# Designed miniproteins, single chains, part 40

Each design is a single chain, and the fold is of that chain. pLDDT is the mean over its residues in the fold that is shown.

## One batch from the design tools (miniprotein)

Design m1376
Fold by ESMFold2-Fast:
Structure m1376 (fold): chain A 76 residues (1-76)
Amino acid sequence: SRETLEEGLRVAEEDAKKLIEEAKRNPSPELAEQLRRAGEVLRGQAELLKKAGYPELAERVEKLAERLFEEAERLE
């Protein structure tokens, strides 16, 4: 349901924030790679959300993925 998807997105946003803060405190190539992998997973989830008829949720997930890629680049 939409409510389940929205709750999942809230959890994903919180997890991403924690990962970004960890990377800022302890930057490493391993964390940069973890950020990139997380971004790729979210990009895939955004496509599934579009197919399921939730384009607004997909846009939020896409922006979250972009943020993770930006933070990964800052570590390199």
Scores: mean pLDDT 85

Design m1377
Fold by ESMFold2-Fast:
Structure m1377 (fold): chain A 105 residues (1-105)
Amino acid sequence: MKSIVELLLEIAELLEEARKNPEKRVELWRKILELWKQLMEKAGVSEKDKEIVLAGLERHIEALEAGKPLPKASAEEVAAYEKFMTRAFELALKEDPNVEKKLPQ
């Protein structure tokens, strides 16, 4: 199973690839979704917060796949995502204090 740092780095690489290759965006976001599930499990995210964040991301991917306007994230989805990412980053810094230097800006 991948470390938190390895998961964050792989997600960052896939996000950059999606930016460079819009035609692969749906495929790449599906891969990001699977990595986010693994990251949430390792970060000890609550089931409620997992459901909120993953449902939001799934709706985003479905909109991209259907060529529809991207749905606006709710305040609850934003709050759950920020809480999750803060926790994941705190754990990543404990694994590797230099993680910020390895993540793309």
Scores: mean pLDDT 80

Design m1378
Fold by ESMFold2-Fast:
Structure m1378 (fold): chain A 81 residues (1-81)
Amino acid sequence: GPPPAPPDPERGREIWKKYLAPYFGEDGSGGKLPDLRDAGKTLTVEDLVDLYVNGIGDFKLPPLGLTLQEIRDILAYLAEL
């Protein structure tokens, strides 16, 4: 795969809007799932991996095929919300 890069909040925003906004809302405010706006400042790579692998309560995210770099980009976006 591509080499690791610094987190990019703009790329994270595009990945969020494409794959996660249908579940959490475009601003992370939730709808059916927990509000992630405040959590974005405390979420780790491990927390997003856990959401991807294990889901939230009885809800599991579909297999998105996210790379570690894409997860880091999403965290950078959420931290700016």
Scores: mean pLDDT 63

Design m1379
Fold by ESMFold2-Fast:
Structure m1379 (fold): chain A 64 residues (1-64)
Amino acid sequence: MVSVSVEDLERSLEGLEKAGYEVEVRKEGDILVVTIKDPGSGEEIIIKWRIENGIAYLVEVEVK
């Protein structure tokens, strides 16, 4: 199972925003839904993380 601290996840997402990606974060219960869009290509990646005790566990990755 892929896991990362919530702090590291937040810093990674901030880095993507600084690199020009559009990042949207929504919380659905204990699941954090992260949508990353590349404005140049139009590609969208949706990553779902389960948050438990400050750790984010990778649940699903969807590429559109």
Scores: mean pLDDT 80

Design m1380
Fold by ESMFold2-Fast:
Structure m1380 (fold): chain A 71 residues (1-71)
Amino acid sequence: MKEELEKKINDLKKQSIALRFRQLALEVEIWIAREKGYPADYIARLEAELAETRAQVDELDKQIKNYEKEL
């Protein structure tokens, strides 16, 4: 059981890393869009996607902490 939890935690950490990479990519895209004067609607859409990605990272981090407490 402990080994199964450790594997699950590791898999969730990998997912968190992938989402954090997506978060960084979106932050860079927003920065470039603002610097180049892209339309406000386009920037707002990227910001909404960034907010969703941040929420997903937070949820995964919460799940990881909950599983780590069970170890």
Scores: mean pLDDT 84

Design m1381
Fold by ESMFold2-Fast:
Structure m1381 (fold): chain A 100 residues (1-100)
Amino acid sequence: MPLLSIKEALELLKKTYEEMLKAVESSKDPEKVKEEIEKIVKEAKEYFKENLSPELYEMAVSALEDVYKEVKKLLDEGKLEKAKEYIEYQIELIEKAIET
């Protein structure tokens, strides 16, 4: 199959953020949420490696790592609602990027 386009890479990032959002909404235990998000991030990186060009992979992984770092920090602080708000904001940003 041909490698995915920039817009398809953004759609994959959006899907990953939506999976992270579901994880935050599924449990009141920050440690369980953190473990589930770590799994989501790992699986997303493996999928990106197989389906994106090296350049798009680097960009997608960089964006995902930045989001993951902030979400992990909020979860370590027990701030589930703030983690949810942050992920929702990232989804809004990626949707605007896709529409442009």
Scores: mean pLDDT 84

Design m1382
Fold by ESMFold2-Fast:
Structure m1382 (fold): chain A 86 residues (1-86)
Amino acid sequence: GSLEKIKEIAKKYVDELVEIVKTRSGEEQRKAIDEARKKFLEELKKVGTPEQRRRIIRAFWEVLQNAGGKTLEEFKEEFLKAIDEV
């Protein structure tokens, strides 16, 4: 259903963010993250309900708020877990 498509888009976004952080630094990393975010939000507009989209966006925000001291792999695992719980 539409929720499964939202989860697929979100998991793809997490993979893209991990790749950017591993391969880029400084201003290049910041610009690539911004571009990935814009693409993610555009893809989300094509699927699901506004409520389903808000839930996934909130899940990402909550992971970021509790980010202190976590490794890149721990961030990825927490995002994927949060996506699966939506």
Scores: mean pLDDT 78

Design m1383
Fold by ESMFold2-Fast:
Structure m1383 (fold): chain A 89 residues (1-89)
Amino acid sequence: SAEEAARRAAEGGREAAEGKKEGNASKYTGGALRAVGAGVDALLQARQGKISPEEAARAIEEGARAAEEAGALVTARGLRGIAEGAKEL
């Protein structure tokens, strides 16, 4: 669901921020990849008609906001790019 994608993206973004704060490159990379993966999953669900493009964009933007608030700025920018892609569907 869109809500599950938003939750996973937010969790990944927070994990990336924690990894950056701890100097843990593996945690940072893992969190960033999970966040982006959740965004891509939402985009694919919209392409398949399982959720609307607007729902996908909103869910991804929610994940991006959580990542940004936690300090994962690069991850947040990546998620916003995916959200713009969802709006073009």
Scores: mean pLDDT 85

Design m1384
Fold by ESMFold2-Fast:
Structure m1384 (fold): chain A 70 residues (1-70)
Amino acid sequence: SAVSEAARRAAEAAARGDAEGAVEYVQKALDNGASPAQTAAIAWGAAEAARRAGQEEAYKVMEEVALKSQ
């Protein structure tokens, strides 16, 4: 689905340290009908991808997006 594609791309961007790109893909998930809970889950998934890749700043940005989505 478009939501699943956006979720994957958000995680990939966050893992690369592209916080702006990750935010854009989370927004695309929302625009494609993701609920607030799904949007928060996508942002937390991207935060985890950033953390595992050592991208501390991208992690912090995605954490903020996830908390805002609650």
Scores: mean pLDDT 87

Design m1385
Fold by ESMFold2-Fast:
Structure m1385 (fold): chain A 100 residues (1-100)
Amino acid sequence: SMLEEIAEEIEKLLEETTKKLIELMNNKASRDELLKVVDEFKKKVEELAKKLDPELQKRILENAEGTAKALELAIENKASNEEIRLIMDIAKQEIREILE
């Protein structure tokens, strides 16, 4: 279904964003580079959410905003790779619950 396809695309985006953030953090990338990845993640989720009805779009965008804020705080606090993975795993579970 279209909802399953969008859920899979967002889940893939979460996995790709997680991998990119961890790689950049391990390579001592700047805060600006890490925040740029978070901003691109939000923009890509917003693009995917446009395919959803208004109620589901709102819920997905609220999840993306919450996830982005959690990532921004984690970056500021120099969180571990495991903390980043936990934030992203929670986001994945919440997206699944919204769309399925």
Scores: mean pLDDT 88

Design m1386
Fold by ESMFold2-Fast:
Structure m1386 (fold): chain A 82 residues (1-82)
Amino acid sequence: MQLQIPPSSLTPIPDMREEAERLVESLRRDLGPAGQELADRAAREIEEKLEALKNAPRSVQISALVGVVLRAVGDATDALLA
């Protein structure tokens, strides 16, 4: 039986992707040359995880994206403190 759900409630994965893209853009701006390599690595990992996990449950996809973002933030924090 079909349940009616608003379109905005059906796309949690795109929201996480947009947030990740904004973080990558911020890393490029704030860290300069060092941030460019970190941003490129994060962007590639996000794309690879989404492709590899496109048949996986949403919770697994979200957990993988969160893991990539947290690692990128950690690497950026280390670069900012150096």
Scores: mean pLDDT 68

Design m1387
Fold by ESMFold2-Fast:
Structure m1387 (fold): chain A 100 residues (1-100)
Amino acid sequence: SLLDDLEAAFNELKELLDQYKAGKISLDEFLERAREIVEELLERVRKSDDPLAERVAALLEVALGQLERALASKDEKEKIRLADDAIATVAVARGEVAAA
């Protein structure tokens, strides 16, 4: 289901964030892998017949843009802020589907 796909992707993003915070992966490796997770989720959402799929896709496009801007940034603080914003955007998408 759309909710199951969102929950799985959100859990993968949380595990990836924990690896970064533990110093096991670099910030750029975290951002590249997070972008891949969001891209794969967006492709699945776009194939969904769920009434919320269009809204969720729009939120995931925002999250993807935030991650792409983070990867392009030369400012570490901006990279971290954009990464946090992207995860928060995915959490909003999950919350909207869970509430429906």
Scores: mean pLDDT 88

Design m1388
Fold by ESMFold2-Fast:
Structure m1388 (fold): chain A 59 residues (1-59)
Amino acid sequence: LKVDEKTLEAGKLLDEKGYLEYDGIPDIDFLNAVRKFQYDNGLKVDGIPDEETLEALKK
């Protein structure tokens, strides 16, 4: 899929936590925000908003 449900949810949660000003488009700023969040939380830094990343974002 071009934009997964997980990608949309991650973008919203990253925006709420101040990592990104999310405009609904998963661009390079979105990718960098995911990676920074993953690094800050000790997760695998791959830029993919998987289940583990989403669960960490929901805390």
Scores: mean pLDDT 74

Design m1389
Fold by ESMFold2-Fast:
Structure m1389 (fold): chain A 87 residues (1-87)
Amino acid sequence: SVQALLQQAQQLLAQAKQYEAQADEYTARAREKAAALTAADAARPLSTAEVSRQVGDVLRAVGDAVGHLIQSRQLKRQAQALLEQAQ
């Protein structure tokens, strides 16, 4: 039914919004970690091993943000297909 398609589309859009919110959180954490690392190294030179480890943490947060944005986009595409079918 048209109503069932609209409900499914709304659920997918709600899930997409949750993934976008999580991506924003990961992006904020990556930005904060990068700023903290820069400030820490400026205050006291860090070892290459410590810098490498901290850079790894920043890159992981960036990867998580990207993954969540891709999932959000996939859900939005699925929702759009259902909305077009409901018309």
Scores: mean pLDDT 87

Design m1390
Fold by ESMFold2-Fast:
Structure m1390 (fold): chain A 129 residues (1-129)
Amino acid sequence: DKERLLKELEDSKKIYTQLGYDPKYAYVIPSGLLVRHPDLVKDPELLAERLRLVVEGTPEEKRTPQHRLVLAILDGDIETAIEAIEELIKLGFDGREVVEAAIALAELLGHEELAEKLREWAREKGILE
């Protein structure tokens, strides 16, 4: 349900802001992880481990485009990351925020080449300037 997902995202953005984090991380990091681990974004190895556990703990047929985006970033898979971003945009999420969140997570996890390829793709699609 699109309305439920958008409401959950807005609620997560508020939690991120209250914790002093950039609210765009709500697209790629579940707020429940940050509540339990407030310094999670300062520990890229722990962040990668916890994100992988969340996605792999979700059966493949139940994975959202958000889950697929996170897994693609963890694996450095640009093609799957782009497909997941396009699915999120079709669901009515803000394309710029989704792309900026994906780039930020890729950079945080040390996937600099993936981050730059996402920027290039997003500029070509007119999502980023």
Scores: mean pLDDT 81

Design m1391
Fold by ESMFold2-Fast:
Order: sequence, then C-alpha cells, then structure tokens
Structure m1391 (fold): chain A 81 residues (1-81)
Amino acid sequence: MDKLKQLIQQAVDLWQQGQQLDQNQDYQSAIQQYDQALGQLQQAKQMAQQANLQGMVQDIDGMIQQVQDQINQLREKLKQS
C-alpha cells in the first residue's frame, strides 16, 4: 500500500473514532483520537509537498482544518466542566 494513502486512511479512521467518542460525550478520548489524526495528516501533507502533489496538499489542508476546528470545539466544552 502507498505510504501516503495509508497515512490518509489512518487519519480518516482516527477521525471517525473521534467522532464516535464525541457523540458518546467522551470528549477527552475524542480529542486524543483527533490529535492522532492530525499527526497522520501532517505527515501525509509533508510527503505530498515533497512529491509536488498540489491537489493532495490542498485536500489534506482542508482535512487538517476540519479536525483542528473539532478539537477546538471540544476543548471549549471541557473548559466548562
């Protein structure tokens, strides 16, 4: 399997796990899964940049932004308890 595609797939899997934990109100575990997803996406972005895959870099940047927004929302919820 291509390493870049594998990193993106792992990030998507972690993101989905985080969303399920968020729905169960397990915010701390959800943030942990989202942080891991960000790590995989950041590695994938670096590989895509080195390969000059502009479209893939843009797609990964979009995914990073969405995951970061979800982390920020959950951290705000945690501050209230």
Scores: mean pLDDT 85

Design m1392
Fold by ESMFold2-Fast:
Structure m1392 (fold): chain A 66 residues (1-66)
Amino acid sequence: TDGEKAREAAERAAKEGDAAAALSAAHQMLINGDSENARAAAEYARIAGKDDPGAARAAEQLYEKA
């Protein structure tokens, strides 16, 4: 599904340290009403943003919203 593809992209971005790309994917899934995949992508972004407090905080807010 589109949500699964976005989740896979978010996981890949997070492994590369790109929290912003993972957050972007989470936002897109949330807009599409896919709360479960949005939450997973936000969690990947939170982990990737561990050394970037701003990115980690944005990921936490998105995770709560999803």
Scores: mean pLDDT 73

Design m1393
Fold by ESMFold2-Fast:
Structure m1393 (fold): chain A 86 residues (1-86)
Amino acid sequence: EKEEIIKKLKELLDELNNTEDVEKRQEILEKIGELLSKFEDDIETLIEIYEEIIKYMENYEREDIQILKESLKNAIKLLKEKLKKE
């Protein structure tokens, strides 16, 4: 259920943007990683998910979220290269 996972990821990103608590931020990041790991065997779907959440991250002003966004853009480049070889 790609759309439901994207919805959950957007909710977690909103929570991450609104939380200053270090422990809660770590928990949110772990949940994001767990959701993304469900697609580790489906690179094409994982790329689509990354592209959707990157667009959503454009709504945030936080520097650490912008850093995460750039990290995901780099991850897409690596995933596309892996897909090209397979």
Scores: mean pLDDT 80

Design m1394
Fold by ESMFold2-Fast:
Structure m1394 (fold): chain A 108 residues (1-108)
Amino acid sequence: PPMSPLPLEMPEWLAKLAEIAEERGDLELAELLREAAKEKLSPKEVYELLVKRFGDEEVEKLAKEIVDAQIYGADEERIKEIEERLEKLDEYQLAVVDILVQTLLLAR
């Protein structure tokens, strides 16, 4: 059932994303994510860091649309469009979407 268990704390999400970034050769972003975890950045600050540094407009757009769908509901056509767009993303992009969704939900 879709109740978020108490999720991993934000530093743990950032650590997991840092591992994926490092595996993809993005060593600079991996280090920034580890520092963000150490500095205990707010959800808003993490969101702004990822949007600026990862720099993928589609990833940011999808995260916002997923949050809107979860909070306000969405029709079947909207859900299908989101799912089709998610299927086009790689593992790294999907991990960024997940963290952006979590930070947006925590900031509201």
Scores: mean pLDDT 78

Design m1395
Fold by ESMFold2-Fast:
Structure m1395 (fold): chain A 83 residues (1-83)
Amino acid sequence: MDVEGANYFSAAAINYAGAWASYEFAKRGPPELHPTFLEDARRNVEALRYNARKVRELDPSASPRVDRLLREAERYLREVEEM
């Protein structure tokens, strides 16, 4: 992995953590803040999709790892949408 590929993977991991945090806050937080957590989850998943695409282009060997992060983040988004 070169520096550019590593940077996009790091960004993807941060976006994954953001989606997970939004899910946890939506589960535990007040209902009034649900729209905020949903927007944060959507933005993180959108950014993760972009960063995952860059990882696949720059470091194909990391594709399975970043695709797993994306699948998990998309699952967190669906859970927040269903609340």
Scores: mean pLDDT 87

Design m1396
Fold by ESMFold2-Fast:
Structure m1396 (fold): chain A 65 residues (1-65)
Amino acid sequence: PDKDGDGVVTAEELRELLAEHLPPERRPSDAQVQAAIDLFDRDGDGTLDAAELRQFLRAAGLEVP
């Protein structure tokens, strides 16, 4: 799903991760995924590093205790 090394996740990889954790009905659209990335990144790079991904998953309620 993510690159082995720097731990960045693209919109496509994030969508795939969400598809594994959420049923199709709850899966956000491509635009919603991009908006979420932009919200947490604020730079418009279209990627999330490991810390930003973890923050996003926690905010989305997907963080495991």
Scores: mean pLDDT 65

Design m1397
Fold by ESMFold2-Fast:
Structure m1397 (fold): chain A 60 residues (1-60)
Amino acid sequence: MVTKTLTFKNVISLIGTTLRLIGEIPEAEIKVNGLTLTVTIPNDEEKINLINEYEKKFGS
């Protein structure tokens, strides 16, 4: 299992990214605390790279 933590500048970016991740990685365990999103997935390089791309584009 791999856990990634993403921090966002605003709630809109947080919600948009969360909805995209649920759609693309339905097996992901997602926790939200303030502007921080914690995603836990099986160790899958392709899905980890997708999460990293969303962090780079929409994260802080």
Scores: mean pLDDT 79

Design m1398
Fold by ESMFold2-Fast:
Structure m1398 (fold): chain A 94 residues (1-94)
Amino acid sequence: SLEEEEQEKYRKEADKVIRIAEGMAGSYADEVAKLDPEMAEKVKALGDEFIERMRKVAEEDPSKEGLEKVREIAAELNKKLIDMYDEAKQRAAA
């Protein structure tokens, strides 16, 4: 049915967003680890938490609204990753 085809489409698009977010979280964890290994563990934990939240939304709501929510969570994660990397750089410079 068209409804099943639309759900499949939104699941695939959400999966793409989640995979990009996983890659970004991993890259930030690696960069932070060069400056502050203890902070890198917090980055990994934060990434895991946000990825789990995105997966839950994608599974429970395979719709346009659910995809938009996954994108919002991914954007929030990205902002927090940048903030943590900036904090790690500031601490390393002190």
Scores: mean pLDDT 89

Design m1399
Fold by ESMFold2-Fast:
Structure m1399 (fold): chain A 90 residues (1-90)
Amino acid sequence: AEAERARRERIEREINRGLMLILIGILNSLAKQYKDKDPELSEKYEELAKELREQLEKNPDMSPQQLLDLQRQVQAEIDKVKKEVEEKKK
């Protein structure tokens, strides 16, 4: 049914948006944690959180697939930043 399909898509979108909000929270927590120890790293985490927040605000009707693609992109940026931190430790 058309109504059932719309309901399923809405639920999936809500779940995916919720996961994105959790990711923003993690990024903000990391930024706060590193503010005194590595201000440059803190700034990178804040920029990622801000970019993700702006994408969600500009596109409130993003499809579940678009939300997953955005999450994957942000996760790749987090992994890149984490690798840069490990390289500095050597």
Scores: mean pLDDT 78

Design m1400
Fold by ESMFold2-Fast:
Structure m1400 (fold): chain A 70 residues (1-70)
Amino acid sequence: GASAAKARAERALAAARAALRSGDPVVQGVVLHELSRVSGLSREEIREALLGGDEAITARILEALERHYA
């Protein structure tokens, strides 16, 4: 359901932020590739938004993840 999809999206977003801060390039690459595929945003836009706190791009990623998990 929509609430379950939202919860999964929020957990995925939190995990993505943790992965980007971990310094593991393999994990970063996998996460950025998947988020880019789901959202249609570039890997660079996603990395900079999630690390820099761009609310508009972060909201677009979250909405795309919610649709993906719905």
Scores: mean pLDDT 82

Design m1401
Fold by ESMFold2-Fast:
Structure m1401 (fold): chain A 71 residues (1-71)
Amino acid sequence: MRPGAVVVYLDVTKEELEKLQPALDAFRAAARARGDEVYVVEYIKDKVLTPEQQAELDRRRAEAEARLAAS
């Protein structure tokens, strides 16, 4: 199979992310078995971020959206 790229968006609390982790791990394992590269964009609502870290997250989200739009 040809390698591809998959982007997964999450807008969850830390508690929700912990419950979702086994499903994400299974998804990543399945994608790797197909030869796909997986990118996960996470926003944890209860995470305390500095203004610099928040700007970096916003930038990464925009880059992930641009990559998805280019596909």
Scores: mean pLDDT 62

Design m1402
Fold by ESMFold2-Fast:
Structure m1402 (fold): chain A 99 residues (1-99)
Amino acid sequence: SIRALPEADVARLRAADEAGRLTKEDIALAGLALGAVTEEEAERILEVSPSAEEAERLLQAALLLRQAELAGLSEEEIEKLLEEKGLTEAYRRVREIRA
């Protein structure tokens, strides 16, 4: 995580997620706190995502990529996991943000 969130903010974000009421800004902050995205990537996600739902998909793809890289998975194995989870398009967008 680039920044540590207060425990109360983490609880608030979890409650909002369970209620389906996360904003794009909440999703970006959660991604930073989880170490799924850098600050620059989070800013880009906010810029290019028209909705919280799209931002959530981009965050999920980024988090899966971070976890898979830490597990030492190949690019082909990562792409297969993304297909199984329906995140292939989100992954393409994350790659464009990183480029």
Scores: mean pLDDT 70

Design m1403
Fold by ESMFold2-Fast:
Structure m1403 (fold): chain A 86 residues (1-86)
Amino acid sequence: SAAALVEELEARFQPLYEENGDEELTAHEAAVWLLERAGEAPEVIEEARADPEFALRLAQELLLRAVEALQPPSAEELERARALIA
């Protein structure tokens, strides 16, 4: 699940971020790792390894979906959102 991927990502890469390493390199490696674990096609992984911006953007979309799944809107929040659209 997306939630399990977030937990594995945090366990693996949060210590590296905290050690003040090369943040851009660490972020790129984390993004590629997440895409591989999510089961993205080999062609996508190759592009992600070559393009840090592409990797980060795609990984951020997956993480956003995973975070939203961990804290889904309550029925009350969904009703408030519907009222704003109506």
Scores: mean pLDDT 64

Design m1404
Fold by ESMFold2-Fast:
Structure m1404 (fold): chain A 102 residues (1-102)
Amino acid sequence: SLEEFEKLVLEFQKELERIVFEASKTLSPETALKLLTLTISFNGELFVILRKARKTGDLEAAIREAEAAGRWFLEDASRYVSPETLARIEAAIRAFLEGLRR
């Protein structure tokens, strides 16, 4: 449902913020700012996808767009975070996308 989709987006954003916040403690200020900027952009993309899903009801398109956005975010974030942090982000994205398919 759309309500469940919205709930999953909010839960994912909260988990992503937690991971990014913890990662920022081990990064230089410059690298932390780059990671935070990428995270803000990714959250913005998810918000646009959610808004479009609300208007169209096309959850399949929303899932495909969220998968693509997640892949691009992982590629970009891999430049700034440890493999361990990247694995945590990937796991959070995977859980989010699995939730959307239910």
Scores: mean pLDDT 86

Design m1405
Fold by ESMFold2-Fast:
Structure m1405 (fold): chain A 88 residues (1-88)
Amino acid sequence: MDELFKTLLEQDKKAGLNIDEKSIRTVAEFASSDNSKHLPTLARLSGGEEISITDPEFIKKIVPLMGGEPISLEQAKVLAEGIKEYLK
């Protein structure tokens, strides 16, 4: 989690979008921990679309549901890119 959180903070810093730290932390916790128990609910919320932790639309939807502050699609794209770099 800490390494992913640092990666996401660095991506936001480079992009200059000033994403809320609580939202960044929420995404890092979700992507780095076993949140698979929430996937069926999130799949229904996505209308049955394929769920990916690197999908910006998915990230945008999960953040407020998991207690983060709402984020824009552009902010979600930055977080998705950070997750992709971390998972290489």
Scores: mean pLDDT 71

Design m1406
Fold by ESMFold2-Fast:
Structure m1406 (fold): chain A 92 residues (1-92)
Amino acid sequence: EEKKIEEEIKEIEEEVERIVKKAKENIEPLIEWFKKFVPKEKAEELAKEIVISILRMEIGILKIMSKTASEKLKEHLKKLIKKLEEEIEKIE
């Protein structure tokens, strides 16, 4: 039973890492484009703001999905949302 809880925590952490990594990778072409018009430091600040916006959008989608999810999936999604909110605080 305890082993199942540890596995669920690991799965949530891996999914959070995947979501954050994908958000960062997806904006790389846009940030390279911004560097043509703004100083590097400003482009890096804009990248941070865009990643936060993407993660907030992902949280919004997960909240919508939780409305039609099974009780077990709802609890999993709540934990995933909480971990994503913690990642946003680390980036801010």
Scores: mean pLDDT 79

Design m1407
Fold by ESMFold2-Fast:
Structure m1407 (fold): chain A 81 residues (1-81)
Amino acid sequence: MTHAELGPALVGVTVVAKTPAARDELATQFEAVGLRIVERSEFTLRAEGVLSPEQIRRLLAALEAMAPDIVRVELEPLVPV
């Protein structure tokens, strides 16, 4: 059977936002996707969680939507081959 059957993956996200307000919007988006905020500083936000492939796709879509307010984003998905 040929469709994606990927299990949940541990995901780490580090984002540097242009403003504290943008950081807070990103925190809301991350929590909506299922990530837990593990660190907040002046412009940096770090979140972690176990996400399904669908939740990872939603995370990527949220990052794309917020791209104008992001200085840098780094994703560390531990997805099986």
Scores: mean pLDDT 76

Design m1408
Fold by ESMFold2-Fast:
Structure m1408 (fold): chain A 87 residues (1-87)
Amino acid sequence: AAANVEAARNALLEANPDLSPEMREAERLVEQALKEAKGDWETVRLAGYEATVLSAEALLAAAKSELEREQVRRRIAAARAALAAAA
C-alpha cells in the first residue's frame, strides 16, 4: 500500500516534470503523510488520493488531447470516490 502510494506519486511527478503549484502541494501532502503515518498506511494511501486529485486537476487543465483529459478524469473520479468513502 505505501509502496503503491509512493509509486503513484512518482508516476504523477514523472508524467509532468514542469510541476504546477497544485502538483507541488500534492507531493508535499504525500511526504507529510509518510512522515506522520508511522504504522498508519491508510493515512498515506488517502494522501496519495488527495495528491492524485490535486495533480490530476492541474493535468486536466494542461491536457492537450481528449484522450489525456479522459485518462485524467478517470483518475480524478477514482481518487475522489476513495476520499469520499474515507470521510
Scores: mean pLDDT 65

Design m1409
Fold by ESMFold2-Fast:
Structure m1409 (fold): chain A 94 residues (1-94)
Amino acid sequence: SDEEIRKKVEEILEEMLKKLSEVLSEEDYQAVKTLIDKTLEEMKKEKDIEKALRTALTALRLIRHELLQKGQEEGAEIAEEAIKRLEEVRKEAL
């Protein structure tokens, strides 16, 4: 169901933020958290589940790119794991 897909996406994003809090500086963590909070609000307003998933994937790809540009390889790997999990959710329609 769309509700189960949304719940899985929220869980993936929450798990990613928890892992990032252990490896990022406070400034970098707050920047990522602010973008994810905005992304979650945009997803809640989006009725089309495919568009909501695309919004989340776009945000995660941006986060990964920014972390790589800052030389934060461990944070970028955590973001890459979240991207792969989200792509699986999208492919399985779950």
Scores: mean pLDDT 87

